# Ledger of designs, part 32: designed miniproteins, single chains

Each design is a single chain, and the fold is of that chain. pLDDT is the mean over its residues in the fold that is shown.

## One batch from the design tools (miniprotein)

Design m1088
Fold by ESMFold2-Fast:
Structure m1088 (fold): chain A 91 residues (1-91)
Amino acid sequence: KIDEVLKKIKEALKKGTPELFDLAEKLRKEEPELIKKFEEEVEKESTKESEEMRKVFEERLSTVPSINEVHELLRDVLILLSYLLIEEKKK
């Protein structure tokens, strides 16, 4: 099931930001424990790429109105992308 989620993240990334947001929102509502698991794995296995992505997201957030819901979605997207990078690195 994790492999299916990773595949969906890759497909959403190719299609663009709206699809990534939709996926993040769906996972947060339907499988919040899975998001939490991804967050824990990201925290355990810091990568240079994950840290660089976090900086890019923080910079872009400065140009977006401060809405808590939007910030949560962006954080979830960052978690999904960071988890994808960690799993791809593991092969």
Scores: mean pLDDT 70

Design m1089
Fold by ESMFold2-Fast:
Structure m1089 (fold): chain A 59 residues (1-59)
Amino acid sequence: SSTVQQAKQDASNALSALDEQTVEKADAIGEQLAKKYGLPLSVARKIAHDILDQGLAAQ
């Protein structure tokens, strides 16, 4: 599987574990994904924000 697909799963798990989902916490997750998977920060940030937006119905 691609690095991006692994990062998406990691972001989904990290966001679902939060007591409060915010853009600030999504940005922090994006920074962690960039470091962990060697992704550009812009790509990692987009992954975290896309997962946050998709997760609105799961709260």
Scores: mean pLDDT 76

Design m1090
Fold by ESMFold2-Fast:
Structure m1090 (fold): chain A 91 residues (1-91)
Amino acid sequence: SPEEVIEKLLKLYEETLKRRNLDELEWMAHLPEEVFEVLDLPEGRRSIEEIIRKAVEKYYATSDPAKRQQIIDALATLLGVSPSTVRKILE
């Protein structure tokens, strides 16, 4: 289900924060702005759960392979994992 996909992606995010020994604000500050632009999020409304949820919704709503790959790459950067890891969870 979409909820199970979101939960798995959130767990990867938490593992990245632990591995990097960073809090959420420190990690988010290091992300390129392109990540948020690809996901089309309004400035100032960037909770991690909302970002992941919107990315998952956009991925399943699009039939464009190029757009799907952009979303995978953005999520991979956000979560601190490889694009192949994200793809396996979404596919």
Scores: mean pLDDT 78

Design m1091
Fold by ESMFold2-Fast:
Parts: sequence; structure tokens; C-alpha cells
Structure m1091 (fold): chain A 93 residues (1-93)
Amino acid sequence: EVEELKRRAREAIEAVRTSTDPEEVVRAAREANRAIKRLIELGALELAKELADELLDALAAARARETDLRAQMELGVQELDAAVLLVIAKKKL
């Protein structure tokens, strides 16, 4: 399960980084956050921290290039979720 979640999170983070479709970027960001949250629940805290850091970098870049206001706002929500997960992982580590 941990290895599958890691693979799914990295694939989703790469989609956030590279996709030009706003709906795909938002969907990928949600999937990455879901996978990271599950990794925290399973006690894979160092991995969750690393993935949350990677997701935050990818989301910052995606928001900077996004011109659709609704998508930019939703990416902002996902960025907040990722930041919260990063803090949780760091405190439990």
C-alpha cells in the first residue's frame, strides 16, 4: 500500500507540474493530497513530508501560470491542504 501510494502521489505531482489542462491539474492536486494524507495515517511520515514539500513546489508553479480564476482558487485550497499535511507530518515525526 505505501509503495502504491508513493507511486500515485509522484504521478499526481508530475501531472500538477506538467499538465496544461486546468481541470487535470486540480484533479491531480486533490489525488496527491489524498495519497499524502493516507501515508500520514499509515505512519509513513518522512515520505509524506517529502511528497508534501514536492507538491507545494508544484502547486506554487501551477498557480503562477494559471489564468482561470476558479482553477487558481481551487489550487489555492489544495496548496493550503498540502501545507497543513506537511505541518502534521513534521509534528508527528
Scores: mean pLDDT 84

Design m1092
Fold by ESMFold2-Fast:
Structure m1092 (fold): chain A 65 residues (1-65)
Amino acid sequence: AMTGDTVDFDEFARWLREELGNTTASEAEIQAAYQAILDTFDKDGDGTLDAAEFEAAVAFLRGGR
């Protein structure tokens, strides 16, 4: 079921493939990246990323250029 402003693994994987063009990374590599972001930004450990936390993570990752 679709709900509100949360980003799960599938949404994150689609975003990486379509927005960053990263289609060569394996599912395990994308999952490891997703877990690293959750570990850093997910304060409650609920297994999802709020839209605001996701935007902060995206800005941080893109700002490393």
Scores: mean pLDDT 67

Design m1093
Fold by ESMFold2-Fast:
Structure m1093 (fold): chain A 64 residues (1-64)
Amino acid sequence: MSAEELLQAAIEAARAGNRDAAMEYVQRLKELGKLTVDDVIRIAQAALEAGNHDLAQDIIREAL
């Protein structure tokens, strides 16, 4: 997957409440050095919109 594909997949997984997939894609983006602050905000926002505050927190922590 390209970085753009990984970002889109992470947003979709977070929106769906799929924690395992969302965290895997976030970690892969981080390993590639392609995880920007804006990307973290978008993925975390998708988790919050899904009502998953714990997932949003985990996404932010992984980005550290």
Scores: mean pLDDT 83

Design m1094
Fold by ESMFold2-Fast:
Formats: C-alpha cells, structure tokens, sequence
Structure m1094 (fold): chain A 60 residues (1-60)
C-alpha cells in the first residue's frame, strides 16, 4: 500500500521511477492516480509518466 511517508522528500525522477518499477501496468496507473490525487505531481507530469509506463509495458 502507498503511504505519504513513502513519497516524503522524493524528487519527480524518484516518483517516476517508483511508478515505472511497479510489477504491472494496472498497479503503475494506480500509483500515478494516488500521487496525482495527493498533489505530488501535476496533471501534465502524470501524462508524461503515463506515456513512459505505456512504452515500458508495450515491450514486455
């Protein structure tokens, strides 16, 4: 489960890495939705991370 303490002090790159390292695309999108709803990233940043998730899981 994702908690606020898991994201405290993380950079955008670290948040992106966390999302991309999820074991499947559904969990990756759940992670994006969680961090977006908590205000850790913008909607534009969420869309960029979503594109990277699609590219990663397209080749898997």
Amino acid sequence: MITDSDFEGLSLEQLEDYVVNQPNIFLAFQAISYILNKGYITEEQALEIQKKVYEKFKDF
Scores: mean pLDDT 73

Design m1095
Fold by ESMFold2-Fast:
Structure m1095 (fold): chain A 68 residues (1-68)
Amino acid sequence: MLERLREHLRNRRGPETPDGLAEGAFLQRLVNGEMSEVPASEESIETIERIIRVIENGEALRAEQAAA
């Protein structure tokens, strides 16, 4: 699941798809806490939920590496 999301983002961030760059920029703004106003649309909420899941999984992996 996380791997598929990473592949999806990498594919969309390719030079062929401008939409991929916009999605990547949105991710970076969310991670950096720069988004003060979060869109309330159903599609935006689903996207944010998936991004949060990716971040949580990344933090869990980082914690495991620190504990090892």
Scores: mean pLDDT 54

Design m1096
Fold by ESMFold2-Fast:
Structure m1096 (fold): chain A 78 residues (1-78)
Amino acid sequence: MDEMIQYVKDELGVDEKAARYIVAATRGNKGAIERVVKLIKEKNVEPTTEAIIEFIENDKELQEAINQSIVEQKDVEV
């Protein structure tokens, strides 16, 4: 889990609180985390905890991608 938090921090330049929120929202699933990170980068979301939470709560595609990855569907190639 800590390795996924570090991955999110490195990829998005966010603080640990935002990274932990993303990891918790995705249940620590690697595919879901990678999908969320990709969508945040594509949307160019501000690297703050507030902006990340707002984006995740308001983006329908992101919520669906998280749910699909948690059910162990491959949404992103590694």
Scores: mean pLDDT 71

Design m1097
Fold by ESMFold2-Fast:
Structure m1097 (fold): chain A 75 residues (1-75)
Amino acid sequence: SPLEVAMEIAKLAAQGKVEEAKELVESLNASEEEKRELIELIDKIYENSKSKEYNPVLEEAIKKLVTKVIEILRK
């Protein structure tokens, strides 16, 4: 499902598997601009997931990534 793909990308980014997350984004039928936005969100998720404390920046980045991936896959 689109949600499962979106969650896998977010999970890979949070786990530091940034290159695997980026490869999934590159496989999407999306514009270069959309892929660039998603790659920026992957990097943001990775940088903000190094702390064990609650981070609203991390939560917002994950929400934006998931929403955008679902939107792309529903086209």
Scores: mean pLDDT 84

Design m1098
Fold by ESMFold2-Fast:
Parts: structure tokens; C-alpha cells; sequence
Structure m1098 (fold): chain A 67 residues (1-67)
């Protein structure tokens, strides 16, 4: 169903944010990473290491429509 597809897209979005966090930590082991779900659809991953900030922001809806 469409509801199941949306839930899977949301889970995929969170997994992509985690993969991004792990990638950043592989180069910056001291990075502090925060993963947030804003509203119910937008996922933001923020990683901070010293004066460097890395941000990945995406919508689960855009992932579902893009597939």
C-alpha cells in the first residue's frame, strides 16, 4: 500500500542519514553527529568537528517520488 511505501521511504531516509554520519566519522572520528526528523518527513543529519560543519538535509517524500 502507499502507507507502507511511505514508511519504508522514511526508514530509508533515516538509514541514509546514518550512512552519511558514519562516512563523516570515518574521516573525522571526533565529529559529533545529530540526526533529526523534522515534522514527520524531513531528515537532517548534522556533524560538527572543530570548526567544520557537515549537513545533509532531505525529504522522505522526495525520495519516494524520485524512485
Amino acid sequence: SMEELREKARELAIELARAFAEAVKSYYPDAKVTIEVIDDRTVVATAVSGDKTFVLEFSADLLLEGL
Scores: mean pLDDT 75

Design m1099
Fold by ESMFold2-Fast:
Structure m1099 (fold): chain A 72 residues (1-72)
Amino acid sequence: SELERLDARWEAVRAAVDYLVSQGKLDEAIALLRSAIAGLEYEKARSTDPEVQAHLDAKIAELRAELERLEA
């Protein structure tokens, strides 16, 4: 499933960000989040499926919230 694949990618990104933050590597965590957000926005722009687009919007919002938290 496309949605299951996107969920797996989101959980992997979140785990990697949490790990980098735990190691004090904030610049790397921020760079990873920005890269992940850009990748998901690119996939959304190319999608023709409204359900996939809505799912990507939710994941992008979660990653953006973490980015704002780390940049604060």
Scores: mean pLDDT 82

Design m1100
Fold by ESMFold2-Fast:
Structure m1100 (fold): chain A 99 residues (1-99)
Amino acid sequence: EEERKKLIEEGKKVAEDLKNAYDALEQATRALGDRYKPVADKAKKTYEDVQKAIERLESGENVEEAMKELKETIKKADEVLGDANAALSRYRRELARAA
């Protein structure tokens, strides 16, 4: 079913966004200190969880259950991305104040 392929593509896109957010938050942690570390660690962990859910669905075992798990993981990842983007907005504001 095309739905499975679309879901895998959606998961891969979310994983890329999480990796980019993690990389940026790691820079924020180095520049302004440990305040950004919890959000960076959460983004990294969520990236790993999305990757595992994609791998499970790609394996072809228990496809219906794997699709439900990936959908739930993507939903949680979207929330983590929201938090990460909010933290990055704070980082940019803090840089402007520190300069």
Scores: mean pLDDT 83

Design m1101
Fold by ESMFold2-Fast:
Structure m1101 (fold): chain A 83 residues (1-83)
Amino acid sequence: HPFYEEYVKKLEEYKKEAEKMLKEKVPLSEVEKFAQKVRDEIAEMARQGAYVYNLGGDFPEDKKIKELEKEVEELLEKVLEEA
């Protein structure tokens, strides 16, 4: 499903942005805004995934998405701690 492929790419971008923020020590307010955006996307993705499943769809990217979500959340925690 194109939605999940795009979401994987977005998670990869969020991971890179979080690593950049950790390196560059951006202000807490900017980190909080970014963390909220990422968490909102994860919540929206869960809602969309449920919709696709209800239509008899599949979730072939499930393992990869969950792994990336975990990596992004761990990086967000580190960035928030550093800010």
Scores: mean pLDDT 72

Design m1102
Fold by ESMFold2-Fast:
Structure m1102 (fold): chain A 64 residues (1-64)
Amino acid sequence: MVTVKLKVGNGEVTVEVDGDEVKVTISGELTAEERKKAEEAIPLAIQRAKEKQRELQRQEELLR
């Protein structure tokens, strides 16, 4: 499981990745503009979380 948090204005985008499961939570009071920025940040956060997951998989492969 990998968790990545990004701050966007007065809100926060939380991305949790566990295997093939991706959970995205947007919290806080966001304006329409801030929500758009949060949505733009989601793909980047997912990419970062998946990158961390691949690192963990690589470590598991080295332990085999």
Scores: mean pLDDT 76

Design m1103
Fold by ESMFold2-Fast:
Structure m1103 (fold): chain A 60 residues (1-60)
Amino acid sequence: SEVEEREKIKEDTVEELKSLGVPQDTIENVRHYFDYLIEEKVPVEEVKKIADFILNRLRK
């Protein structure tokens, strides 16, 4: 389902941020933001773009 796809993007993004050594507070904020996107039923393709944006910004 699209809900399961969004949850997977959230978990994959959180795992990547943990591997990059991102602070726990920042990871929690990202997790809450994805929860918001899931509740608002944002399209899966848009959630993927947001995940890529977050990862690119925090890799800096």
Scores: mean pLDDT 84

Design m1104
Fold by ESMFold2-Fast:
Structure m1104 (fold): chain A 62 residues (1-62)
Amino acid sequence: MSDYERLLEFALENTKKMVENKASKEEQEKLIKDIAEFLKSLGFSEEEVKEIVEKMRKIIEE
């Protein structure tokens, strides 16, 4: 499995846990920002980061 697929699953799982724990919208947005910044630091493309962020947002709300 690629590093991208593992990090995608990690991001989505942590987003689901935050929703389950009723985290505030500010905490959810901070998680998205922190994960996006982390992925960019690992050398992921802007498109790959946007795809992961979009999937995380869909789990939070839509």
Scores: mean pLDDT 77

Design m1105
Fold by ESMFold2-Fast:
Structure m1105 (fold): chain A 71 residues (1-71)
Amino acid sequence: SMAALEALSKAGAALREAGASEEAIRHLEYGGVYAANGRNDLAIEHLRRALALAPTEEAREALRKAIEALE
């Protein structure tokens, strides 16, 4: 959905602005690829891993919104 794509874009920006690890960014990218292919369960799994690695509350909130948009 467009709402999920917007939420994923915001989460990516928040992670990059926060200086998140390459591992966190890769999990976000996997989440985006799976979401684009309709594999929402796999997308959510990877976004939860990115959430666990997110260094700021702003990035965590953006990732929670992306997960919610895929449920």
Scores: mean pLDDT 87

Design m1106
Fold by ESMFold2-Fast:
Structure m1106 (fold): chain A 58 residues (1-58)
Amino acid sequence: SGGLRAIGGDKVAKELSGGKFRDIANGIKDGKYKSPEEIVKDYGISKELAEYLFKKFG
């Protein structure tokens, strides 16, 4: 199982700074995103991170 460490945990924390993590998590939980690719498009994060967040909060 690939965890957050496998996709660069330190870089992920920098990438999600400024409240982006909360915005993405809430958007997934509220069903606003139908796929991880929509998160990549809106926030410019890595596909692996988007898939992880989508599964974790969806």
Scores: mean pLDDT 70

Design m1107
Fold by ESMFold2-Fast:
Structure m1107 (fold): chain A 92 residues (1-92)
Amino acid sequence: MIEKLREAIKKGEEFEKILKLIEEIIEEIRKLVREGKTDEALEKAAELLKLIEEAKKKYPEHSEELLRKEMEVGVVEVEAAVKKVVEKKEKE
């Protein structure tokens, strides 16, 4: 998914396609958090945030929608970080 988003931004694909790919990656990150794969979730979230910043430069007219997606990723990052801390305390 991440590679598809990077390529779509590079090629200047339609914004609707960019937005759909971002949403699919957010759902993949949420699934990783649910499965306890918090390190993988945090790595993907960081990479997605970098790609959203690149998308804001390419699609400045859609910066508000992209900012809302950045906020959604930020919430998932906090959830992943909290889960990682809680799991460390349960291993005694």
Scores: mean pLDDT 81

Design m1108
Fold by ESMFold2-Fast:
Structure m1108 (fold): chain A 95 residues (1-95)
Amino acid sequence: MRRAEAEIEVEESGDYTVRVRAFGPAKRVTVTVEDEKSGNKQTKEAELRAGEELTFTFKASPGGKTKITVRAEGEEPLSLAAFVESTGKGAVAEA
């Protein structure tokens, strides 16, 4: 199975949006957001074709980190761009 995975961490509390954009062949994308302090875990999954985007909004709790895992499965190249944006501050992390 062809698979690629990236992890992004957010340490500052607030409201965030992760955006995952796909390039090339169709691929299955899974975004998992884990808030270390609250223990809250959320997963969103979609099949994305070239130019399609998966958007996931989440809240990061103070006093811990929030881990975002982006996983792609499908035909190579498994090309994705992942951006994490804070409300009102723009992009804070990329993968």
Scores: mean pLDDT 74

Design m1109
Fold by ESMFold2-Fast:
Structure m1109 (fold): chain A 103 residues (1-103)
Amino acid sequence: MYTGGASVTFSLAAGDYTVTATVSGAKGIKRTTLVVLDADGNLLAHAVSDTASATASFTATKAGDYTVHVSVEATESPAGATVTFTITGSDGTTQTATATIPA
């Protein structure tokens, strides 16, 4: 089993958010794990999926930087795959970031 991961940081205002991570270019994905951390490293949300996409919801209690981590388990190496992170606030405001899973 191969593993790989990527992370991005979003600057957010206080509010309620949904984050979706989608993995493109990886083959044989068995599990996608999504974790949301605040600026102090506290776990706010986690999600596990058996597909190339995972979604979690969380509340940002204060404005600041929030880190989203994705880990992928696959039958083939996920190195070079792209992870697209989309974060949507309850007001409908959307931010998108991408990261590549390193070799």
Scores: mean pLDDT 86

Design m1110
Fold by ESMFold2-Fast:
Structure m1110 (fold): chain A 79 residues (1-79)
Amino acid sequence: SSMMEEANRYLDELWAMVEAGASPAELRRRVAEIEAELDQRIKELSKVDQELANEARTLAQKLRRAAEIIIAHHERKRG
C-alpha cells in the first residue's frame, strides 16, 4: 500500500477513536505511535529513493498537522 493510503487509514482510526470517546492523552499516544511507524518507513524509503522519502516526509507532516487539528478541536468542543 502507498504512504497516502496508510495516512488516510491513520486519520480514519483517529476519527473513530474520537467518536468512541478517547481522551486527548490517548489520542496523542496513538499519534506518537503512528509518527514512529511513519519515521521507520521513511528511513527505509531513504535507502532506495531520496525523492520518495522526501515526499513521504511531507505527507507525514500533513498527517501530523491534521491530527493536531482533530485533537485540538476535540479538546475545545463543549459537549
Scores: mean pLDDT 79

Design m1111
Fold by ESMFold2-Fast:
Structure m1111 (fold): chain A 103 residues (1-103)
Amino acid sequence: SIELTAGEEGAEAIKRGIAALIEGLIINVRIEARGTESEEERKELAKLQAELKKAAEVAEANKGPMKKEDLEWVKKQEEALQKAAEAWDAGAPVEEIIELLKE
C-alpha cells in the first residue's frame, strides 16, 4: 500500500475535485431555480472552487496510471454530469438534476 501512495494520491485528488465540482453544480442549479444567491452559497462556491484548484494541482503533481476501478468511477461521474446537463437544457425539475449529479 505504501508503494502505491503517489498514484493513489493523484487518484484521490481527482475524486475530491470531481466531488467539489458536482457539489458546486448542485448549488448553482438551486440558485438558478430560486433566482437568488445567498451569501452562504457564495462562500461555499468560493471554497469549492479553491478545493477544485488544489485538487487539480495535486493530481497534476502526482500524475500516473490510475487503477481500472478509479478510471471507471471517473467515467461514471462524467456520464452523470452529461445527463444532468442534458436534463437541465430540457427543462427537467431541479430535484431530478440534483439526483443525476449525486451519481
Scores: mean pLDDT 71

Design m1112
Fold by ESMFold2-Fast:
Structure m1112 (fold): chain A 72 residues (1-72)
Amino acid sequence: ADLSGLHPYEVAGYNFVVTYARENGYSAQDVVDNYDQIWQAMQNSVFMKSVADNPAVVAGVRAGVDRAVADL
């Protein structure tokens, strides 16, 4: 996937989904079916807990997650 021009927070969200899917053996359909669990796992990461009070950062990370789900 071409991540050129994406904000670093979008890249972080995108890479989290790709890594999570590979580590859990998820198909593209599994990623769609488990979207809420993947997003919860991202929100529970040390990184996201450190930026949870910044809605712009959270929105950027979520945009990256949504793009990865669409691309898989």
Scores: mean pLDDT 78

Design m1113
Fold by ESMFold2-Fast:
Structure m1113 (fold): chain A 86 residues (1-86)
Amino acid sequence: MTLITKIYNASEEDIERERELARELEERGYKATLEVKGDEVTLTIENASVELAVGEALRAIGLELDGHEAKVKFEGDTLTIEIKLK
């Protein structure tokens, strides 16, 4: 499946954490692409495992519980997670 995580209002530290995650995923054999546009970051993972997708969905729920905005949508073969940080 395809996993897309979009983060809005990201700090430089948030962006750096996503860069490190993308690097680790590539080292583990995932097809990970990171796009950064100002304070917006998009991580796209092709051929994501169900385990990876569940982990990212749980991360989004954790951020929502911490008072950030998060939306999770599964349609077809794509899981899209959108996060807006405070």
Scores: mean pLDDT 81

Design m1114
Fold by ESMFold2-Fast:
Structure m1114 (fold): chain A 86 residues (1-86)
Amino acid sequence: SLSKKLLEIEILIGLALIKASIFGEEDEKVKELLKKAVELFEKNKEELKKQIEELSKTDPEKAAFLQKQLEIIEKDIEKAKEELEK
């Protein structure tokens, strides 16, 4: 489901942030979780956008909510990419 894919990405980002606070940002486990979040998002990004567009035809309020969640995740992924380039 669309909500499940968005939740999976958020969980990976959240786990990376928790590990960073405990072990430090340079820990390989933090970088691995951020890489997985970025890869999962990039792989599914176009499909997620298409699913939201299709949903907007039948449930525009739910589509608008999910679009806003996608935009938040896109910002989190850009921050993750910046951390991985350090």
Scores: mean pLDDT 76

Design m1115
Fold by ESMFold2-Fast:
Structure m1115 (fold): chain A 57 residues (1-57)
Amino acid sequence: SGKELVKTYMTKWMPSEEEFLKIAKGKSVEYIRNEILPFAEDILNDEELQEIAEYVN
């Protein structure tokens, strides 16, 4: 699920799940994928990136 992927992502790249959700909140799925999540592209596939982006919206 997107919630589980966010927790896994946050553990590797950001100090807080809450901090990530704060900066991602209110952004479009496309914006989150292209501007916020590209740092995870080498680790997460397109389906997982889309699932995270949809979860935070």
Scores: mean pLDDT 66

Design m1116
Fold by ESMFold2-Fast:
Structure m1116 (fold): chain A 74 residues (1-74)
Amino acid sequence: SSEELGREAIRIANEYLEKYTKEEMKKRAEELVKSDDPKAKEYAEQALKQLEEGDYDGAASQLAVAEVHVRLAK
């Protein structure tokens, strides 16, 4: 459901902020930009921009949404 996917995205975003450095988040975003899913790619590109701007919270949220889209495509 949309609610379950939203909760999963929040969980993933918190995990990025708690466990990953800026450099690790950037590497993950660069991997997700290569995704065949156009929404995952779009959100990963937004995450890269936010990492450059120093917006870690925004970047983590965009990465989480990108990962949820990749999971839905499989």
Scores: mean pLDDT 83

Design m1117
Fold by ESMFold2-Fast:
Structure m1117 (fold): chain A 86 residues (1-86)
Amino acid sequence: SMLEKLEQMLVEQGYSEEEARLLARAVELAAALGAALAAGDFAAARAQVEELLRIAEELERLGATEKAEEIREAALRAREVIDAAE
């Protein structure tokens, strides 16, 4: 429901339906990643990083290279924080 609402808002902002689905999922995952990091839940944080990296690859395949790079850089930065904390 919330994911569907985010997707619709992104389509209204001019993104394609496929890009909107991936971007909405990335927003949810980024919020969950931030919460996991704040809680010290590194297992959950690692899983969310891997999903964000997968989304970045999908966006890159769609030609959304700038968005893909932004998400990838953020995910890799989070992975560095996790690795340093364990």
Scores: mean pLDDT 84

Design m1118
Fold by ESMFold2-Fast:
Formats: structure tokens, C-alpha cells, sequence
Structure m1118 (fold): chain A 89 residues (1-89)
């Protein structure tokens, strides 16, 4: 049930005492997406969590889409890190 899923997500977030409110919102949305997509790969989960984090930070959807395209094209971690840092400025 939705209420049971939401309660479980909130319980997991409550264990993460080092997270700020933006990070908690990212985790909440990420856990919900993971629960709705249980057959997704580790890579897909990681990418989705990054997309959610950027949206919570107020990043424009166009910038998130560009980052997604870079990941799908197999861009190296150094280029992805540079793009994330550019977006978050």
C-alpha cells in the first residue's frame, strides 16, 4: 500500500542523521523511484538519484537532460564531475 511504502521511506530517512533537508528529499524521491522500479540496474538507480538531487537543487531540466545524454554516451567520470560542478554553480 502507498501509506506503508511512505512510512518505510520515512523510517529509512530518519536513520540518516548526517543528511541536510535537500539530501533527505533526494533520498525520499530516490527510494520511492527504486520501489516503483525494483528491476532497475544499479547504474539506472544511481543516475535517477543524481537527476532527483539536481532537481531538488533547482537545476533546470535542460541541464539535467544534457548530463543524462553524457552518461548514456559513456562520458568518463571526470567529464561528468566537471558538468555537475558547472551545473551547481
Amino acid sequence: AMAELEAKIEAEIAKETSLNEEEKETLREGLLWKAENPDSSTEEKGLKLLEIYLRVKGVEEEEIEELRKMIEAGAPASELEEKVNEILK
Scores: mean pLDDT 73

Design m1119
Fold by ESMFold2-Fast:
Structure m1119 (fold): chain A 99 residues (1-99)
Amino acid sequence: MEEERKALINLMEAILRAKEIAEETAEESEIKKEILKLGEAAKKVLEYLKKGELEKAKEILKEEAEKAVKEGDLKLALLLYKLAGDEEKAKEVIEKAKK
């Protein structure tokens, strides 16, 4: 549990760093948009991880993933479900993305 929490903290902090770089980038691109969205989710998750609330952080990742699915952002949803460790929901997103 502690190793998993530390790994997620490091990943969320790296994502927030990527968001800062993306915000400074003048080029408007799909990758910039995705990084900005991922960064907002990472900010919420990191708050709970710093409090030691790993399970709550995973719940927030799943909630943000469900929101991404509803908004049609299947790439973001897949990444968020994988970060939450929800392989079954990640698989459902992959199938939904197949036409």
Scores: mean pLDDT 79

Design m1120
Fold by ESMFold2-Fast:
Structure m1120 (fold): chain A 88 residues (1-88)
Amino acid sequence: DLEEKLRELLRLREEYERRILADPERRQAILDEFDERARALAEELQRHPEEAQRWVDRILEELQPLYEKLKELHEKTGKSLLEILKEL
C-alpha cells in the first residue's frame, strides 16, 4: 500500500535524523543507507503517480491549517511545537 510506504518513509526520516545526531562521523554511511530505501519507495511512487499525488495533496491540505496554527503559537509563546500540541 502506497500510504503505508509513505508513512514508513516519514518514520525513516525521523530515525535518520536521530542517528546522524548520535553519530555525525557516520553521516555519509547513514545517508547512503537511507538513499537506498528512498529509491525503492520512489520507484513504487513512479508506478502509481496519480494515487501517490492525491494522497500527498490530501495530507498537505489537512495538515496545512494545523501547521500554520502551531507555527503561530510557537512564535507567540516561545514553547516547543510538542508542548503546544499537548496543550491543545
Scores: mean pLDDT 60

Design m1121
Fold by ESMFold2-Fast:
Order: C-alpha cells, then sequence, then structure tokens
Structure m1121 (fold): chain A 70 residues (1-70)
C-alpha cells in the first residue's frame, strides 16, 4: 500500500530530522518542485521536501567532518 508506506516514511523522516537545523530555502524549494513533478500532493510534498533537505544537509555535514579529520 503506497499510501501507508508514504505516510510511514514521512513520519520516520520527520522524527529523524526534527532535531536538525532548518535547511536552506533553495534546497526545500527544489525538492518541493521535484515531489510535485512526481505527483505528490502539496501538503505531503512540503513535508517530504523539508525532511529530505534536512537529511541531505546531515549527510554533507558528516562528510565534511570526515574530510576534516582525514
Amino acid sequence: DLEKEQEKRVEILLEITKDKPEPEKDDVEYLYKVYLELGVDEERAKKLAIAQAKLRLMDIEERDKFIELS
């Protein structure tokens, strides 16, 4: 069930990213447009865009720390 899987994914992403700082507006806008192009509704697209932008920011921050320590 795609609907249930999508809701569960949004919930998990929001939980994982809730403690992360607010992502850059441009990243959120880009991802929001991508989700809309994929046929995601506006409300869900906004939540996914924010969560995904925070996840991407976390990955980059982790990479930066790894490079600094190397």
Scores: mean pLDDT 70

Design m1122
Fold by ESMFold2-Fast:
Order: structure tokens, then C-alpha cells, then sequence
Structure m1122 (fold): chain A 96 residues (1-96)
């Protein structure tokens, strides 16, 4: 079902966000960029399964995180990551 497919994609994003958190904590911004690209690919696949407003919110948070990583801004990266984690978790709970 659409719900099961959405949940699977959200689980994959959550897993990648956990790996991204470790990369950021370790100062591995090159690995962080690779993980961000993978998260973008999964988010693109998620688009038909969620509302446009929810998709725009997720994309905006991902863009904020990408900008922080490009600038090597550790504090901004951690803040953006925390907000994106929360949004993904809330969406998963709404779909369950």
C-alpha cells in the first residue's frame, strides 16, 4: 500500500539521518555530503506518498542541513538535523 511504501522510505531516511549524525559529530563533512545525496534520493521517492505541504517542509529542512554542511557550520548542522529527525519521526507516527 502507499502507507507501507511511505513508512519503508521514512525508515530508510531515519537510518541515513542516524549515519549522518555520526558523520557530523566526527567532522566528516565529505561523508555527510554523500549521505545527504542519498537522503535526497529517498525524499524524491517519498514525494507521491505525502502531502505537498509535508514534502515542502521536509525539503526545506534538508536544504537547511545541506547549506550548514557546505559551510562546515557544525552548530547549524546539528540544529537542522535535529529538526529534520523530529519531522520524519512525527510523519512516521501519523502514518502508523
Amino acid sequence: SKKEEALKLLDEIERLLTELSRAIVNGDFEKAKELLDKIQEILDKLKPYVSPERYERLQALLDELKKAIDNKDYVAAVQALTRLYREVRELKEELE
Scores: mean pLDDT 88

Design m1123
Fold by ESMFold2-Fast:
Structure m1123 (fold): chain A 59 residues (1-59)
Amino acid sequence: EELDKLTEEQKQRLNRAKKISAEFMKLLAEKYKELGIEPSDTFKKALKELNPEIYEELS
């Protein structure tokens, strides 16, 4: 197996997936705020782990 090639490809895809997830989580957090709904503890934990910066902004 060509680990170097696989690592670079996987790293690139992972970074893209993380960016998309971060953006989606931000939109969900904004929607929760707009609707006056308190996010679940699971959602808050995920947001803190994936986007601590956005979590602090919403706190």
Scores: mean pLDDT 71

